# Designed miniproteins, single chains, continued (5): the designs that were tried, part 83

Each design is a single chain, and the fold is of that chain. pLDDT is the mean over its residues in the fold that is shown.

## One batch from the design tools (miniprotein)

Design m18877
Fold by ESMFold2-Fast:
Structure m18877 (fold): chain A 76 residues (1-76)
Amino acid sequence: EEELRKKTRENLYKAAETDPAAKMTLLGGYDILEGKEREITPEEAAALTPEQVKALLDRIDKLENEYRKKAEEKKK
């Protein structure tokens, strides 16, 4: 299970690095670098630097970990 999820996550992270639409979809248009919840335009997403992409991926990882904990609690 963990291996499967990690593989899916790696593919998703790779897509987010090259596809601005994937980056926006993952966070629902959140601008994590500005600490604000707002809709990010496609142009802004495409202009992200490698450091900004890394911050985005870190946010996604944290979100996944939180959802995983909640899902496990709801399961039983």
Scores: mean pLDDT 56

Design m18878
Fold by ESMFold2-Fast:
Structure m18878 (fold): chain A 74 residues (1-74)
Amino acid sequence: MKTYTFETPDVKVTVTYDEEKDVLHIEIEGKAGAAAPGLSASDFPLPKTITITYKNLDTGETKQVTTPSPEVLP
């Protein structure tokens, strides 16, 4: 697995790519209303599945969304 971490004062983003399963996991930890740093889709391999986990540091609430990889137009 490959892991990348991006941290700002208000938001921590951890991106983990599982090469065996072709799955990209994105974990975002931040205060309510904080915006994640911009990520470019062109900087990542085309994964089969993307899982995004949001953690609110003020309340400890966690929300998770899973979506299939976007289609590439010819």
Scores: mean pLDDT 57

Design m18879
Fold by ESMFold2-Fast:
Structure m18879 (fold): chain A 71 residues (1-71)
Amino acid sequence: GPPSEREQLLMQYYSTLKVLEEAGKEEEAEFLKEELRKDLGLKTDEEIEEALKEGEKVLKEMLEKAKERKE
């Protein structure tokens, strides 16, 4: 099925963070991590890292589905 609202949110945070990091926008990247922490009520750096890993997984799954639709 489609990703949940939480999975969709995490995917958006992960993809945006990677774009900012690749562009060298460190201040914006740090701001985005703090927004993620606030939005999900995360308390530790480990929880932020786990949320971003979940977002990466969702993004990869969505990209695989998009490739299947184009082929």
Scores: mean pLDDT 79

Design m18880
Fold by ESMFold2-Fast:
Structure m18880 (fold): chain A 94 residues (1-94)
Amino acid sequence: SMAAYLARLQALDDKARALGDLLQDESTPLEELKKAAVALGEEAIAFIEEFGKPPEYVERLREIIEQIANAKTKEEIQKLSGELVAAVQEALAA
């Protein structure tokens, strides 16, 4: 359904914007950043699985999610979040 597709794209957009806002706020706790980034990654995996995108995108997103979960600094999360957003955009373009 096109309506279902658009609703899931909006959910991804909303999560990406929320993560971006948190990354711009230096007072955001490390664990809150991790939670937002992981949520974006998991939503992207669900989108890929629902709409039949190539499985290699799921593998790449799972790798980035694991790296985010194990990150020790905000700088690491900022870098990994950039990689996550790029991977999501590549999956959407496929």
Scores: mean pLDDT 83

Design m18881
Fold by ESMFold2-Fast:
Structure m18881 (fold): chain A 62 residues (1-62)
Amino acid sequence: MKEFEEKIEKELLEYDKKVREQMDTLAARADAGDPEAARELYRLMQDYPVEFSKRKEELKKK
């Protein structure tokens, strides 16, 4: 059980890092006055918990 959970946790952590890098890039662009980046950042922040949950369920089915 724990070994399977550790695998899921590591894959989700890598996904989380990728999303955070995207958010940082979009936040920097939004701060520079890019309204499209601000819109994408907002959407990514709203979608992130749903996508994280979906990926967790997908990994459980492997």
Scores: mean pLDDT 76

Design m18882
Fold by ESMFold2-Fast:
Structure m18882 (fold): chain A 71 residues (1-71)
Amino acid sequence: SAADAEVARQQADADFALENTRKIYDEKVEEARKQSPELGEEERKKANEDIETVSQALQAALDATRAGAAA
């Protein structure tokens, strides 16, 4: 169905966005670590918080789309 196709598209987009976000933050953490270990740890902590926020938002959006598709 069109609703199933939308859920599949959102899942693929969410997976891509999350993977891309992780790669960007891994690069930032590595760059910060080259400056100092302390900066690397600060950047990693921020990265973990931001990734968790993105993951939760994407999951909530997917859950809402699935609920709509099931109705």
Scores: mean pLDDT 81

Design m18883
Fold by ESMFold2-Fast:
Structure m18883 (fold): chain A 90 residues (1-90)
Amino acid sequence: MSMEDIDKELEESRKALWDELVRLTAEILADENPSSEKVARFSGLLLAANVSVREAMRAALLAQGLSEAEAEEKVAEFLKKDQERLQKKL
């Protein structure tokens, strides 16, 4: 009934998916040729967790031992590069 109670349950469920998503994101980033099955699972987990690629990348960097500040800086750098590519349309 309370939206606050629903939000709490959703956060707990999201945490379980989050660890799996972080692990899979790190594997895909290290993979030279990720299989169609891995890509499909990754997309499914992103949708189920309701998170962006940016959030998944940040979490994967944190899991690799980077600090929150370092991870955020790297994610922001990726976002900046992507926006610059859209302008150039090489």
Scores: mean pLDDT 67

Design m18884
Fold by ESMFold2-Fast:
Structure m18884 (fold): chain A 73 residues (1-73)
Amino acid sequence: MEESERAIETAKRAEEQAKQAQTVEQAIGAVLSGIGAGVHAEYLGSGKEREEAIKRADEAVKIGLEAMDKQAS
């Protein structure tokens, strides 16, 4: 399995977790998973899949941060 493919899978799971977050803790978990996926893709990924993984990871982090704000309110 390609490292970029693993990062894409992690980012997708992080985005799903962020969308389903009902608590601040769950949203924080999604943000951390998204950050990890982005770092993994940046340093271990390659090619077009690396670019896609980074983009998906960034999106997961943004959704997670929005979920944190929403759940904290």
Scores: mean pLDDT 80

Design m18885
Fold by ESMFold2-Fast:
Structure m18885 (fold): chain A 88 residues (1-88)
Amino acid sequence: MKPAKGAGAGIGDDGVSGTGRFEVPGKTASEAMKEAAHNAAREAAIRDGSPAWGGYGFIAEDGKLGLGRGVGNPDGSATAEAGPDIPL
Protein backbone atom coordinates (compact mmCIF):
# COMPACT_ATOMS: atom_id res chain seq x y z
CA MET A 1 0.00 0.00 0.00
CA LYS A 2 1.22 3.51 -0.79
CA PRO A 3 0.69 6.71 1.21
CA ALA A 4 -1.41 9.42 -0.41
CA LYS A 5 0.16 12.88 -0.43
CA GLY A 6 -1.92 15.90 0.49
CA ALA A 7 -4.93 13.89 1.70
CA GLY A 8 -4.47 14.78 5.34
CA ALA A 9 -7.01 16.58 7.46
CA GLY A 10 -6.36 18.21 10.80
CA ILE A 11 -7.53 20.75 13.30
CA GLY A 12 -5.37 23.74 14.05
CA ASP A 13 -6.09 25.94 17.04
CA ASP A 14 -5.21 28.91 14.83
CA GLY A 15 -4.35 29.56 11.21
CA VAL A 16 -2.17 26.72 9.92
CA SER A 17 -2.18 27.08 6.13
CA GLY A 18 0.29 28.97 3.96
CA THR A 19 -2.36 30.91 2.10
CA GLY A 20 -4.80 31.39 4.95
CA ARG A 21 -6.37 30.06 8.10
CA PHE A 22 -7.26 26.39 8.42
CA GLU A 23 -9.88 25.77 11.07
CA VAL A 24 -12.45 23.04 11.69
CA PRO A 25 -15.02 24.11 14.25
CA GLY A 26 -17.23 21.46 15.79
CA LYS A 27 -17.93 17.79 15.24
CA THR A 28 -19.82 18.26 11.96
CA ALA A 29 -16.75 19.91 10.41
CA SER A 30 -14.52 17.10 11.69
CA GLU A 31 -16.74 14.59 9.89
CA ALA A 32 -16.45 16.62 6.68
CA MET A 33 -12.65 16.65 7.01
CA LYS A 34 -12.63 12.88 7.53
CA GLU A 35 -14.77 12.38 4.42
CA ALA A 36 -12.58 14.73 2.38
CA ALA A 37 -9.41 12.84 3.31
CA HIS A 38 -11.16 9.53 2.60
CA ASN A 39 -12.38 10.69 -0.81
CA ALA A 40 -8.98 12.14 -1.74
CA ALA A 41 -7.33 8.79 -0.95
CA ARG A 42 -9.92 6.98 -3.06
CA GLU A 43 -9.42 9.32 -6.02
CA ALA A 44 -5.64 8.93 -5.79
CA ALA A 45 -5.95 5.13 -5.71
CA ILE A 46 -8.21 5.08 -8.78
CA ARG A 47 -5.94 7.48 -10.66
CA ASP A 48 -2.71 5.64 -9.84
CA GLY A 49 -4.08 2.09 -9.92
CA SER A 50 -2.87 1.24 -6.43
CA PRO A 51 -4.21 1.59 -2.88
CA ALA A 52 -3.72 5.00 -1.27
CA TRP A 53 -3.85 6.28 2.30
CA GLY A 54 -4.88 9.62 3.77
CA GLY A 55 -4.64 10.58 7.40
CA TYR A 56 -6.90 12.77 9.49
CA GLY A 57 -7.18 14.10 13.01
CA PHE A 58 -9.69 16.15 14.95
CA ILE A 59 -10.55 17.28 18.45
CA ALA A 60 -13.98 16.08 19.47
CA GLU A 61 -16.46 18.21 21.44
CA ASP A 62 -15.51 16.38 24.65
CA GLY A 63 -11.86 17.33 24.19
CA LYS A 64 -10.63 13.94 23.01
CA LEU A 65 -8.26 13.66 20.09
CA GLY A 66 -9.62 11.47 17.34
CA LEU A 67 -7.26 10.03 14.74
CA GLY A 68 -7.87 7.92 11.69
CA ARG A 69 -6.91 6.96 8.21
CA GLY A 70 -8.84 6.90 4.98
CA VAL A 71 -7.99 4.12 2.53
CA GLY A 72 -8.86 4.14 -1.15
CA ASN A 73 -8.60 1.19 -3.50
CA PRO A 74 -8.19 1.25 -7.29
CA ASP A 75 -11.49 -0.59 -7.76
CA GLY A 76 -13.27 2.42 -6.28
CA SER A 77 -13.95 0.89 -2.89
CA ALA A 78 -12.98 2.78 0.24
CA THR A 79 -12.65 2.04 3.93
CA ALA A 80 -12.14 4.14 7.03
CA GLU A 81 -9.75 2.98 9.72
CA ALA A 82 -10.31 4.66 13.05
CA GLY A 83 -7.44 5.12 15.45
CA PRO A 84 -7.73 5.26 19.23
CA ASP A 85 -9.36 8.21 20.96
CA ILE A 86 -6.77 10.07 23.02
CA PRO A 87 -7.94 12.22 25.94
CA LEU A 88 -6.33 15.65 26.07
Scores: mean pLDDT 48

Design m18886
Fold by ESMFold2-Fast:
Structure m18886 (fold): chain A 96 residues (1-96)
Amino acid sequence: EKEVLEALARIFEAIGDKDLEKGNYESAAESYKKAAELYRQADPTNAEPYLKLGIAYLKAGKKDEAAEWFRKASEAARQNGDETLADEYEKLAEEA
């Protein structure tokens, strides 16, 4: 179950990564959002998908949405016990 969700999440993440490389920021954000939802069910402490989604929204010019996802990345990092990473992601949200 968890492995299936993570595999599907990785597929959407890879699609998002390719769209981000091509400058298709809104398409990248859509794919990362799907990946983030799947990772939330499989491993809610994984901050990576929230960070990637925040970056995609920032590049799309959607600063408010970017800040929200950076805050979620910070929360996930805190739940994983990574206070340093959580603080870094909180700063990204403030700068967005």
Scores: mean pLDDT 84

Design m18887
Fold by ESMFold2-Fast:
Structure m18887 (fold): chain A 89 residues (1-89)
Amino acid sequence: SAEELLKEGEKLAGKKDFEEAIKKYEQAISLSEGELKAETMKNLARTYVLAEDFDKAIEVLRKGIELFPDDKELKALLLSVETMKKIKE
């Protein structure tokens, strides 16, 4: 299920297996809708940040905001990632 894929992705990200975590999150996103999809997109973006791929994190969050425009956490996370990218440039 999408929930099982999200949990496996979280476990892999905790182990710093970012490439495998990203694959699990992408699979979960393709199989989910609504709140679970929004949550998984946030976890995917956070994992890209940990992998230092800020551009991929921003891309995921912008897409998430288009799909879920009322999700304030997606917007806050985008601002946070854009700020982190500026500081590390």
Scores: mean pLDDT 88

Design m18888
Fold by ESMFold2-Fast:
Structure m18888 (fold): chain A 89 residues (1-89)
Amino acid sequence: SSIEEETIKNLELGIKNLEEKLKELGVPLEVSKEEYEKLDEEVRELLIQLEEAKLALEMLKEGKPMEEIYKKIVELRKSYGENDREYNE
């Protein structure tokens, strides 16, 4: 569908933009979990967003539904410790 094609194109552009931002910051696109934990929170967010976009792009190309993609994105964020914090309201 046109929506799927637009989503794929937007993810590809998002990946390119995130890779360019990380390159400008001197951050390698592939880091270990230990190296990731030592990065500034803003840089960590960019790396998570890059991995989310790459994951979503691959899953969309495989014909996975958006519900499954969102679930996997949540699991990815948890693996980086993003949800280990209890946020007070």
Scores: mean pLDDT 75

Design m18889
Fold by ESMFold2-Fast:
Structure m18889 (fold): chain A 76 residues (1-76)
Amino acid sequence: SAEEDAIEAEVEAMYASLSPEQKALLEERFQQVAEEAKAKRWSPEEVAERVIEVLEEVLGDTPAVKKYKERLRSLV
């Protein structure tokens, strides 16, 4: 839908605006989340909350992060 396309474009624009250092930090943190999820057998809900925490720590509480949080929570 047009709404889905707009959100996707906004997320892509946000990611494209990140510095190489921010992208590297996000990749490292997401790898840690994936490893921890496997070790602790986390539910999809627990993984979503940890991903949200990482996004808030690295990017701050921006409008794009808020929209992504709402989407992630709706998927679990």
Scores: mean pLDDT 73

Design m18890
Fold by ESMFold2-Fast:
Structure m18890 (fold): chain A 67 residues (1-67)
Amino acid sequence: EEELRKRRIEQLKIAIKTTKNPESAAVAAELTLRRMGASKEDVDKVRKAILSGNYEQAFEIAEKAIE
């Protein structure tokens, strides 16, 4: 289970970096995190960070949200 969570976060990072559109990246992150059981509050924080161009912060929040 821990290994799957780590792999999902890795895939999320790749998806965000590959997506040219911040809005599309935010939607992909929201969908992935919700499926992994993250709270709406944490999902909203990740989405805000992505839309602000703060991908490093978004990754940090996402990793913490699925611990």
Scores: mean pLDDT 75

Design m18891
Fold by ESMFold2-Fast:
Structure m18891 (fold): chain A 88 residues (1-88)
Amino acid sequence: MVQRSVVGAQRYVRQAQRLLDQGQSGQSDLNQLQQGLGYAQAALSLARSAIRQAQRNPGDQDLYQQALRLRDQAQSLIGQLQSLLNSL
């Protein structure tokens, strides 16, 4: 379960980053930026779930560290996407 949450969070971080990059280059519309925000929020939810699951098992230390990094990346992406949306 932890690994699935980590993989899901990684996928959503990549999608959010892609949409943020497109927005910053002027190649994105309001709907795409809102979709990117949705992906970043989904990534944050999955990362938090992965952190809680990994904390229960000492063998999941690497997944725990990955989940912490994904949480931080998702929070950063949410802030950047919200800032870009507010500037439109």
Scores: mean pLDDT 84

Design m18892
Fold by ESMFold2-Fast:
Structure m18892 (fold): chain A 74 residues (1-74)
Amino acid sequence: SLEELAERARQLAEEEASRPDYDPTLVKVLRGAAEAFEAGDLETARAGLHFASQMYKARGDEEKAAELERLAEE
């Protein structure tokens, strides 16, 4: 459901924000994706997840990158 997708994006944002070396852009993108899912703006939400996936991949977190690509398909 969109509520579950929004909740997962928000959980990922809070997880990132809790890191000492957190990426403020990644936090903002993930929160934006959650808000877009809550608003029913699927195109914006999925674009945000794709962008966050690229950011995770760039820092070597391929597992989270793959998770975000899967969430973007739903």
Scores: mean pLDDT 85

Design m18893
Fold by ESMFold2-Fast:
Parts: structure tokens; C-alpha cells; sequence
Structure m18893 (fold): chain A 81 residues (1-81)
């Protein structure tokens, strides 16, 4: 299916970070974009982030930011409307 920039996304994402500083930066960015931190383990550098009712454009911007900070990014679930 073709996804439009204005389509609404609900997603759960798991990200793994090499350093605590990168994980903390990702938490701040997520909160600024209205995403929820479902689970945070700063010792292992793992975050589980929930995005609810976010535009696809914002979602793509956030994913690019996560990929720049994280060693691994895994999309656990993704729903586009």
C-alpha cells in the first residue's frame, strides 16, 4: 500500500544504544515528539517506545533520529490508517 505523509501511525519500537547518553538523548527526543517511553533500561541501553496517533511524516523523522542515535532499531508493531 502507498503511505501518505498525513497518514496516522501507531507503533511500538525497540531501540538499543551503545551508550547511556545516546539512550537519554532518544528519551528526550521521544518526549518532545509526544511519544511514550514504555520501558527504559539504561544499564543495557534498551528502550521500548510507543507512538500513538502520529503522522507518518513525524514518524519517519523520529525513526531517522532513532537510527542516528541507536545501534539497533526494531519495529515491534506498526499500524497505518
Amino acid sequence: MVIAPSDIVNADIRAKFKTKLQAEAAVRAAKQMGAEIVEANFESGELKIRLKDMTYSKYQTFLQLLKSLAEEVEILSEEVR
Scores: mean pLDDT 81

Design m18894
Fold by ESMFold2-Fast:
Structure m18894 (fold): chain A 93 residues (1-93)
Amino acid sequence: MEKVEEWLERFLNMSEEEILEYIAKVLGISPEEVRKEIDEHAKRVTEDRGIPYEEARASNLASAVAYAARKEGLPSHDVTELERRLEEELLKR
């Protein structure tokens, strides 16, 4: 039972555009709206907490993916691990 590894490999093989399309499909909104929400929230986190924009954006994107995965039935423990590992990999891009 290595669901986190399967989800992580899936997302690491996706472009940012494909990740945004996945989140949009799960949430029932447009990919453009997902991108806007992630970017706007990252900007607020940078302004409010002094976190670098790239770090705030990677964290928000990883959180959005984790939220979508949770909606598709991924257990809470696996969601937390997926979010952490995906954030680390997104910061390398």
Scores: mean pLDDT 79

Design m18895
Fold by ESMFold2-Fast:
Structure m18895 (fold): chain A 91 residues (1-91)
Amino acid sequence: LEKLKSKDPKVRVEAIRELSKQPLTQEKLDALLDIIENDEDPEVIRAAALTLMEHGLRSPAVEKLVTALLAGIDPPKSLRRKAAEEVRAQW
């Protein structure tokens, strides 16, 4: 989880990929949701959202968020907050 606090977006993406290979815990979920709501880098946000989807945590807002990021569309902060809320409700 220390690498998720790196100032380098590439290091944060790699840390998320390492987490995606491991069982999802509450601590890892909280870290991924914080990234979805607050990270500045679209590739980091995308990696976090895809990791949640890979663990079965799909929601309409998460799918919209991933679709927007893949299309190169800057997602509104309201959509990012909604995605985190919907995942918390499923967990």
Scores: mean pLDDT 79

Design m18896
Fold by ESMFold2-Fast:
Structure m18896 (fold): chain A 66 residues (1-66)
Amino acid sequence: SDFQERLIAEYKALREQGVSPEIVHLRVAGLSLEYLSTTSPLSEVYRQQLAEVKAELDRLLAEEKA
């Protein structure tokens, strides 16, 4: 799947940039949830989960900048 190849490429790019494994995991999870929010019968549930992942990512990014 082109989407799976995109996820792998994004994971590798973030790791090569020295992004922390926790942030890499959340970014990849966010991309997966974004895809599922538009393609899955459970799109509403995935939209909610995406919002939660984005909030956690914002928290971690704020901590790294402090």
Scores: mean pLDDT 77

Design m18897
Fold by ESMFold2-Fast:
Order: C-alpha cells, then structure tokens, then sequence
Structure m18897 (fold): chain A 69 residues (1-69)
C-alpha cells in the first residue's frame, strides 16, 4: 500500500524546480484535507491538478495520480 507521506514526498521532489516551498506545502495541505474528507490519494491529486493555476504543477500532479491508478 502506498502511504500518503511517500506520495507527498514524490510531489515535492517533482515540483521543487517549478513551484515555491510555500506553494508545495499548500498543495500537500490540500491533498491531506481531501483524503481526510474520504477521497482516495489518486482522486485528491486529480482534483488538485484540475484546479491548480500552474500548468507544469498540474501536469506533475496528474502524472503522480496516474502512477497510483
């Protein structure tokens, strides 16, 4: 089973060159909030990706979501 912390670390590693630390922390917080609300990690990533204003970050979140199925 994939842990949320491992997914958040992968997102941070992939976004570090295209987003600020503050924006990465905000993304992580949104994913945590959505998973606590009952969404799967993959669905949370997909929803954050869809709503994110930075297309490079959006693409990375979609990639990580697809890796989880």
Amino acid sequence: TVKLSDVLQRVRDLTKDVASDQEIDRIGGQIIMMTRAGESISDALQQVSKRHPNPQVSAILQQVSDELK
Scores: mean pLDDT 82

Design m18898
Fold by ESMFold2-Fast:
Structure m18898 (fold): chain A 74 residues (1-74)
Amino acid sequence: AKEEMFALAEEFAKHLPPELRAEFERRLALARTQPDLDHAAQMLVLAMLEIAEREPSLRELAERVIARISELSK
C-alpha cells in the first residue's frame, strides 16, 4: 500500500512543470517520513489539491490519483 501510494505520487510528479515538481518532490520527502499511512496520504492529497489550484489543467489527473491514494490508505 505505501509503496503503491508513493509510486502514484511519483507518476503524478512527472506531469508537473519544473517549479511545481520541485515543490511537490519536497512534500513527497516529508510524507515519506510519516509512519502513519493515513497521515502520509493526507499530506500527499493536500499537496496535489494545492497544485491543481495553481495548474487547473492537472485537476482531472489530480482527482484520479487522489481517489486511488485514498483507496490505498484504508
Scores: mean pLDDT 81

Design m18899
Fold by ESMFold2-Fast:
Structure m18899 (fold): chain A 78 residues (1-78)
Amino acid sequence: SELKKAAEKLRELAEKRTGPQGGALYAISYAVEQAAEAGVSKDEVVERLKEFLEENKDTLSPEAREGMEEALKIVEEA
């Protein structure tokens, strides 16, 4: 499945990132894998990530935001 491949890419990227950026990537990899198992569409996962980024733009650290933006790109390209 496209989402399972995206989750694997996110986990690999998380291992190459440290701190909040790596933590954000790892957390999203888990969420994407759970979404894939639940039959959630890729488009819905993309919209949820975009909504979370917009709602939390003033509260996320720059490193966590960068991790989540990298995650969004990987899911969109899946």
Scores: mean pLDDT 83

Design m18900
Fold by ESMFold2-Fast:
Structure m18900 (fold): chain A 57 residues (1-57)
Amino acid sequence: SKGNELARKAGEAALKGDGKEAQKYRDEAASIEPYGLNEAAAGAGILDASEKGVKIP
């Protein structure tokens, strides 16, 4: 789904150090698929970990 793709983009942007862009994608994913918990939550998790400076393999 589009929410799934946005969640992926959020995670990728976070890993690249684009926190602002990552948050934009995460919010977009949540707004269009608030019920898409699996993939949206995964993307949000990656973003959160990256913002805390956690190494994500």
Scores: mean pLDDT 64

Design m18901
Fold by ESMFold2-Fast:
Structure m18901 (fold): chain A 76 residues (1-76)
Amino acid sequence: VDPELLELEVELSLVQMSVSIAKKYNLPVSESTIERAREVIRRLRELKERRPELAARLDELIEEAEELVKEGEKLR
């Protein structure tokens, strides 16, 4: 397992958890949570350039993170 990929998957999971809690309790998603998701997308794209062998998995994570940004923006 790539340690940088694992770190990014953990960060994305924390963002997913924050969005899920906000949805469950009818709370707005914070700007900082949305910015964290955008930072994860940026880091995933940089990792894809350095580690093209991980491209398929990174593309899946980028798509998931982009959906979280869209969902978070709607809950703002």
Scores: mean pLDDT 83

Design m18902
Fold by ESMFold2-Fast:
Formats: C-alpha cells, sequence, structure tokens
Structure m18902 (fold): chain A 82 residues (1-82)
C-alpha cells in the first residue's frame, strides 16, 4: 500500500510537472493520486478537478498558463487537506 510520504512525493511531482508543462509526468502522477486509498474525499475532489482540466487539453497540446495555475492550486489544496 502507498505510504503518506509517497502520496506527498506524488503531489510534489504533479505540482512540478504542471508548472513545467510536462503533461506525461502530470497524467501519471494524477492517475496514482486519484486511485490512492490514503486520500480523503475532499482531497480526491480537488485531485479530480485537476484531472478534469488535464483531460480538457486537446491531443498534441499542453496546459496554457491559466490551466497550469488552476492545476497547481487544486493540487496544493488537496495536499494541504492531507
Amino acid sequence: AMTMGQVNSLFDLAIQAAKDGDLGTLEGALALLSTSPKLSAAALDEVQKAVDIVKAVPHGHTLNSGQRTQVVEHLQKAKALE
């Protein structure tokens, strides 16, 4: 089972990937976070909001500056709830 330390590392990885526009790393980290049994319902809701923003990005495109800010804010809020 994933530890809380591993969950915190995944949040940090996802936040940095979002800032860098690294969609591949961000999608991978979000998939692990969204399926984690360690997250509260409130934290999962914030992670899902970040997932929904990423899913709205067209194929071959990356997050714009506003989308990056929103994803980072949702992930920071989710991390703070844990």
Scores: mean pLDDT 84

Design m18903
Fold by ESMFold2-Fast:
Structure m18903 (fold): chain A 74 residues (1-74)
Amino acid sequence: YTPEQITQLRAAGFSLEDIEQIPADKVELVLQLAKLMEKPDADFLLAVAQGQEVSAPGSVVDQVAFLRIKAQFV
């Protein structure tokens, strides 16, 4: 993890403990998703990073952002 990635994740609402639970190879995808969302949800982003099946919260913009990034995980 770079210091810049840690700063961006903390800005998205992640605690240091949450950041440690993000797989290193998923950090960039999590940051991309957070940047595309209107209201990043740290719990949702952490669940996605861990490979959990979750529903996108909130707005149509956030739902579209999730579907776009989800396709890139294959």
Scores: mean pLDDT 69

Design m18904
Fold by ESMFold2-Fast:
Structure m18904 (fold): chain A 60 residues (1-60)
Amino acid sequence: DERTERLKAIVAALTPNESARDILLAHYTAEIERDPNLSPEEKARLIAAMEEAAAEALAA
């Protein structure tokens, strides 16, 4: 959970607009998907957490 919170904070800090969000989410999603140390469940959780953090950062 500390890992997901840290990732959420990074994504939120680096997503000042939708273009930046799309680039960051694509980059980190590809990295997570290629990580051999993560289970499919952990990968899905991290990706969902990033998407949620980015949405919150851009929210209105």
Scores: mean pLDDT 73

Design m18905
Fold by ESMFold2-Fast:
Structure m18905 (fold): chain A 94 residues (1-94)
Amino acid sequence: MFEATEEAREEDGVLVVELTVHSTETEVEPEILELAEEAGRAGARAAPELVLRLRDAAGVVREARGGTPEGEELAGEMGRIRARLGKAQELAEA
């Protein structure tokens, strides 16, 4: 089952959204992943002061600000991860 944890907290006066991935074993339709990626990118563009942090299942940490190209790309990846988490939760409730 796909497992991930998301937290929003303030660090040194800056809002940080951190997503930690524990497992990647979930299938989601490509169209849903594409929509989630676009939503993530749009959110990052709208919140240029937001810091995004992604910790993957291998323990690699990536961080970027929402107002940067790197932040938009990272937000898109985080959007796809949220879509996979949502699908895993739906399957657990079915």
Scores: mean pLDDT 73

Design m18906
Fold by ESMFold2-Fast:
Structure m18906 (fold): chain A 109 residues (1-109)
Amino acid sequence: SLSEAAKQLQQLLKEISDLLSKIKDLNTLKDVALKSLDIIIQAAKDSNNDDLVSQLEKLREQTANAKTPSQIKKQLSEAITLAMTSLPPDVAIATLQQIKQLVEDALAS
């Protein structure tokens, strides 16, 4: 159901945010954020949502030029929110699960 999908997305967002808070290195945080944006951009392209792709590519450029952890986290949070609200629920869930795995892998390294 939409309500169950919304709960799952909110739980994934919380888990991703908690994992991101454990990244202490700025270069690692930026790398993870850019790769996460690439995952969201690909999901948007696969969903044929050209307006979303354009918005996400702008956020990716802003993330690449970001100089502080707060700027990177803000831009990534905005991109994840756009994915949650603009992608089909199943695609959004799969996308956030991929991002969670990416952050977990970065922390294991």
Scores: mean pLDDT 89

Design m18907
Fold by ESMFold2-Fast:
Structure m18907 (fold): chain A 88 residues (1-88)
Amino acid sequence: MSAKDLVFEHESKLAGVEHLTEEQLALVSRALLAANRGDLATAKEYLEKLRKMGLSVEEIREAVEGIAKVNGDEKGLENALKALETLE
């Protein structure tokens, strides 16, 4: 538990998303994983859950960009941003 919490805090700071909850960070990560596989429909579902939790499209975009940069996930970033555009 403690070590995972520390990793979450460190990764969130590097991605510029230290204001996100663990659940919100997990949803962004799942959206990026789906997007990396080309599954835009599943990525959109996770991004829509983030919108229902009160995040704006802009906040979700910043979180997706930050986490993708930390993970080196260029394909997930491109496809997740395409899914996010359908929520605007």
Scores: mean pLDDT 75

Design m18908
Fold by ESMFold2-Fast:
Structure m18908 (fold): chain A 95 residues (1-95)
Amino acid sequence: MEEKEKLEEAKEALMTELGLKEEEAEKLAKLIVEMEKALKNKDFEKLKEKAKEIEELIEKSDLPEEKKEALKRAIQAALLPTKDEAEQKEIIAKA
């Protein structure tokens, strides 16, 4: 799919599912699309960088804690392939 279509779909989903304002949804959607590209290209360094930016944006948002927690869980799931064996074991032990 084209990046423009992915961006618009992600933005609409964030507004509809999470109740984000258009400006916040657009910023998050851009970061999510960048993170997806990094994952597809197996650029784990950029994946981690974009995931951190998304987490910072979520923390600054006016979202309810439940929605912030759901987004953070989704980010952590996307990062699992980038963790070494020790980090993966620690995440599993805390789950």
Scores: mean pLDDT 69

Design m18909
Fold by ESMFold2-Fast:
Structure m18909 (fold): chain A 90 residues (1-90)
Amino acid sequence: MEEVRERAFRLAVEALLEAMEHETDRKAILFLIGQILRLIGMDLDGTSAEEMIRAGIELLEEALTVVTNPKAQEILRRGIRELEELLAEL
């Protein structure tokens, strides 16, 4: 089974990428790309599972403030819930 830290990273990245597929606003798309790059830039070897989950939640919550597409918003909220469920399992 995938380690919780790696799973948190994957869930956050997948939510951002899937939200981007539905978003048409260029500024929102550029912001989503920025959130993905921030997530990739994290030192996974130096980051705990809890820290990774909390970072993922924060990045997705920030993305929710800029996305305009209702489906993109739904995808980001789903990703936040999945990460919150992982945090509850720690």
Scores: mean pLDDT 84

Design m18910
Fold by ESMFold2-Fast:
Structure m18910 (fold): chain A 62 residues (1-62)
Amino acid sequence: GERSARAGAEGAAASGDRGGAATAGMGKLQFYELGNEKGGEAGRKGLESRDAETAAEEARKG
């Protein structure tokens, strides 16, 4: 049902958040719990910060 579709979308968001959590050096069980709870929130913020850094790095690469 629709619940399955929502679970899929949340799974993708959690995967994004895992990248951010790995930088923090969190424990496996702890970041799994946090990723599922804050998947979209932390993931979006991480991507925004990385986009700014990537753009700056590409400009410097010259």
Scores: mean pLDDT 53

Design m18911
Fold by ESMFold2-Fast:
Structure m18911 (fold): chain A 96 residues (1-96)
Amino acid sequence: SEEARKALAEAGKYGIEVAKKVSPDLASRVAQVIARARRVLNEATPEQQKKLTEVMKEVADLMKEALNSTPEQARKLLEEAIDRLEKAVDEVEKAL
C-alpha cells in the first residue's frame, strides 16, 4: 500500500541518517532489514501489512528522537529500532 511504502521509506531514511552519525557499522544492518521489510510487504496479507506499517512508523519516530538525542542515547535507540523491526519482519515472514 502507499501508506506502507511511505512508512518504509521514512524508517529507512531516518535509520540510515542515525547510523551514519553515531554507528556507521550498523548502516548495513539497517539497509538489510529495510530490504527484507519491502520483500515481506509484497507477500503479506492486509492485516500483516497494517501491523508492519505501524512498526515502521514507530521506528521512524524513534529515529527522529535519536537525531535529537546524545550520541549514546541515539545508538541505544537505533539498536532498539533495528531489533524491533527485525522481530516484526521475522514474525510476518514466518506467517507467510
Scores: mean pLDDT 85

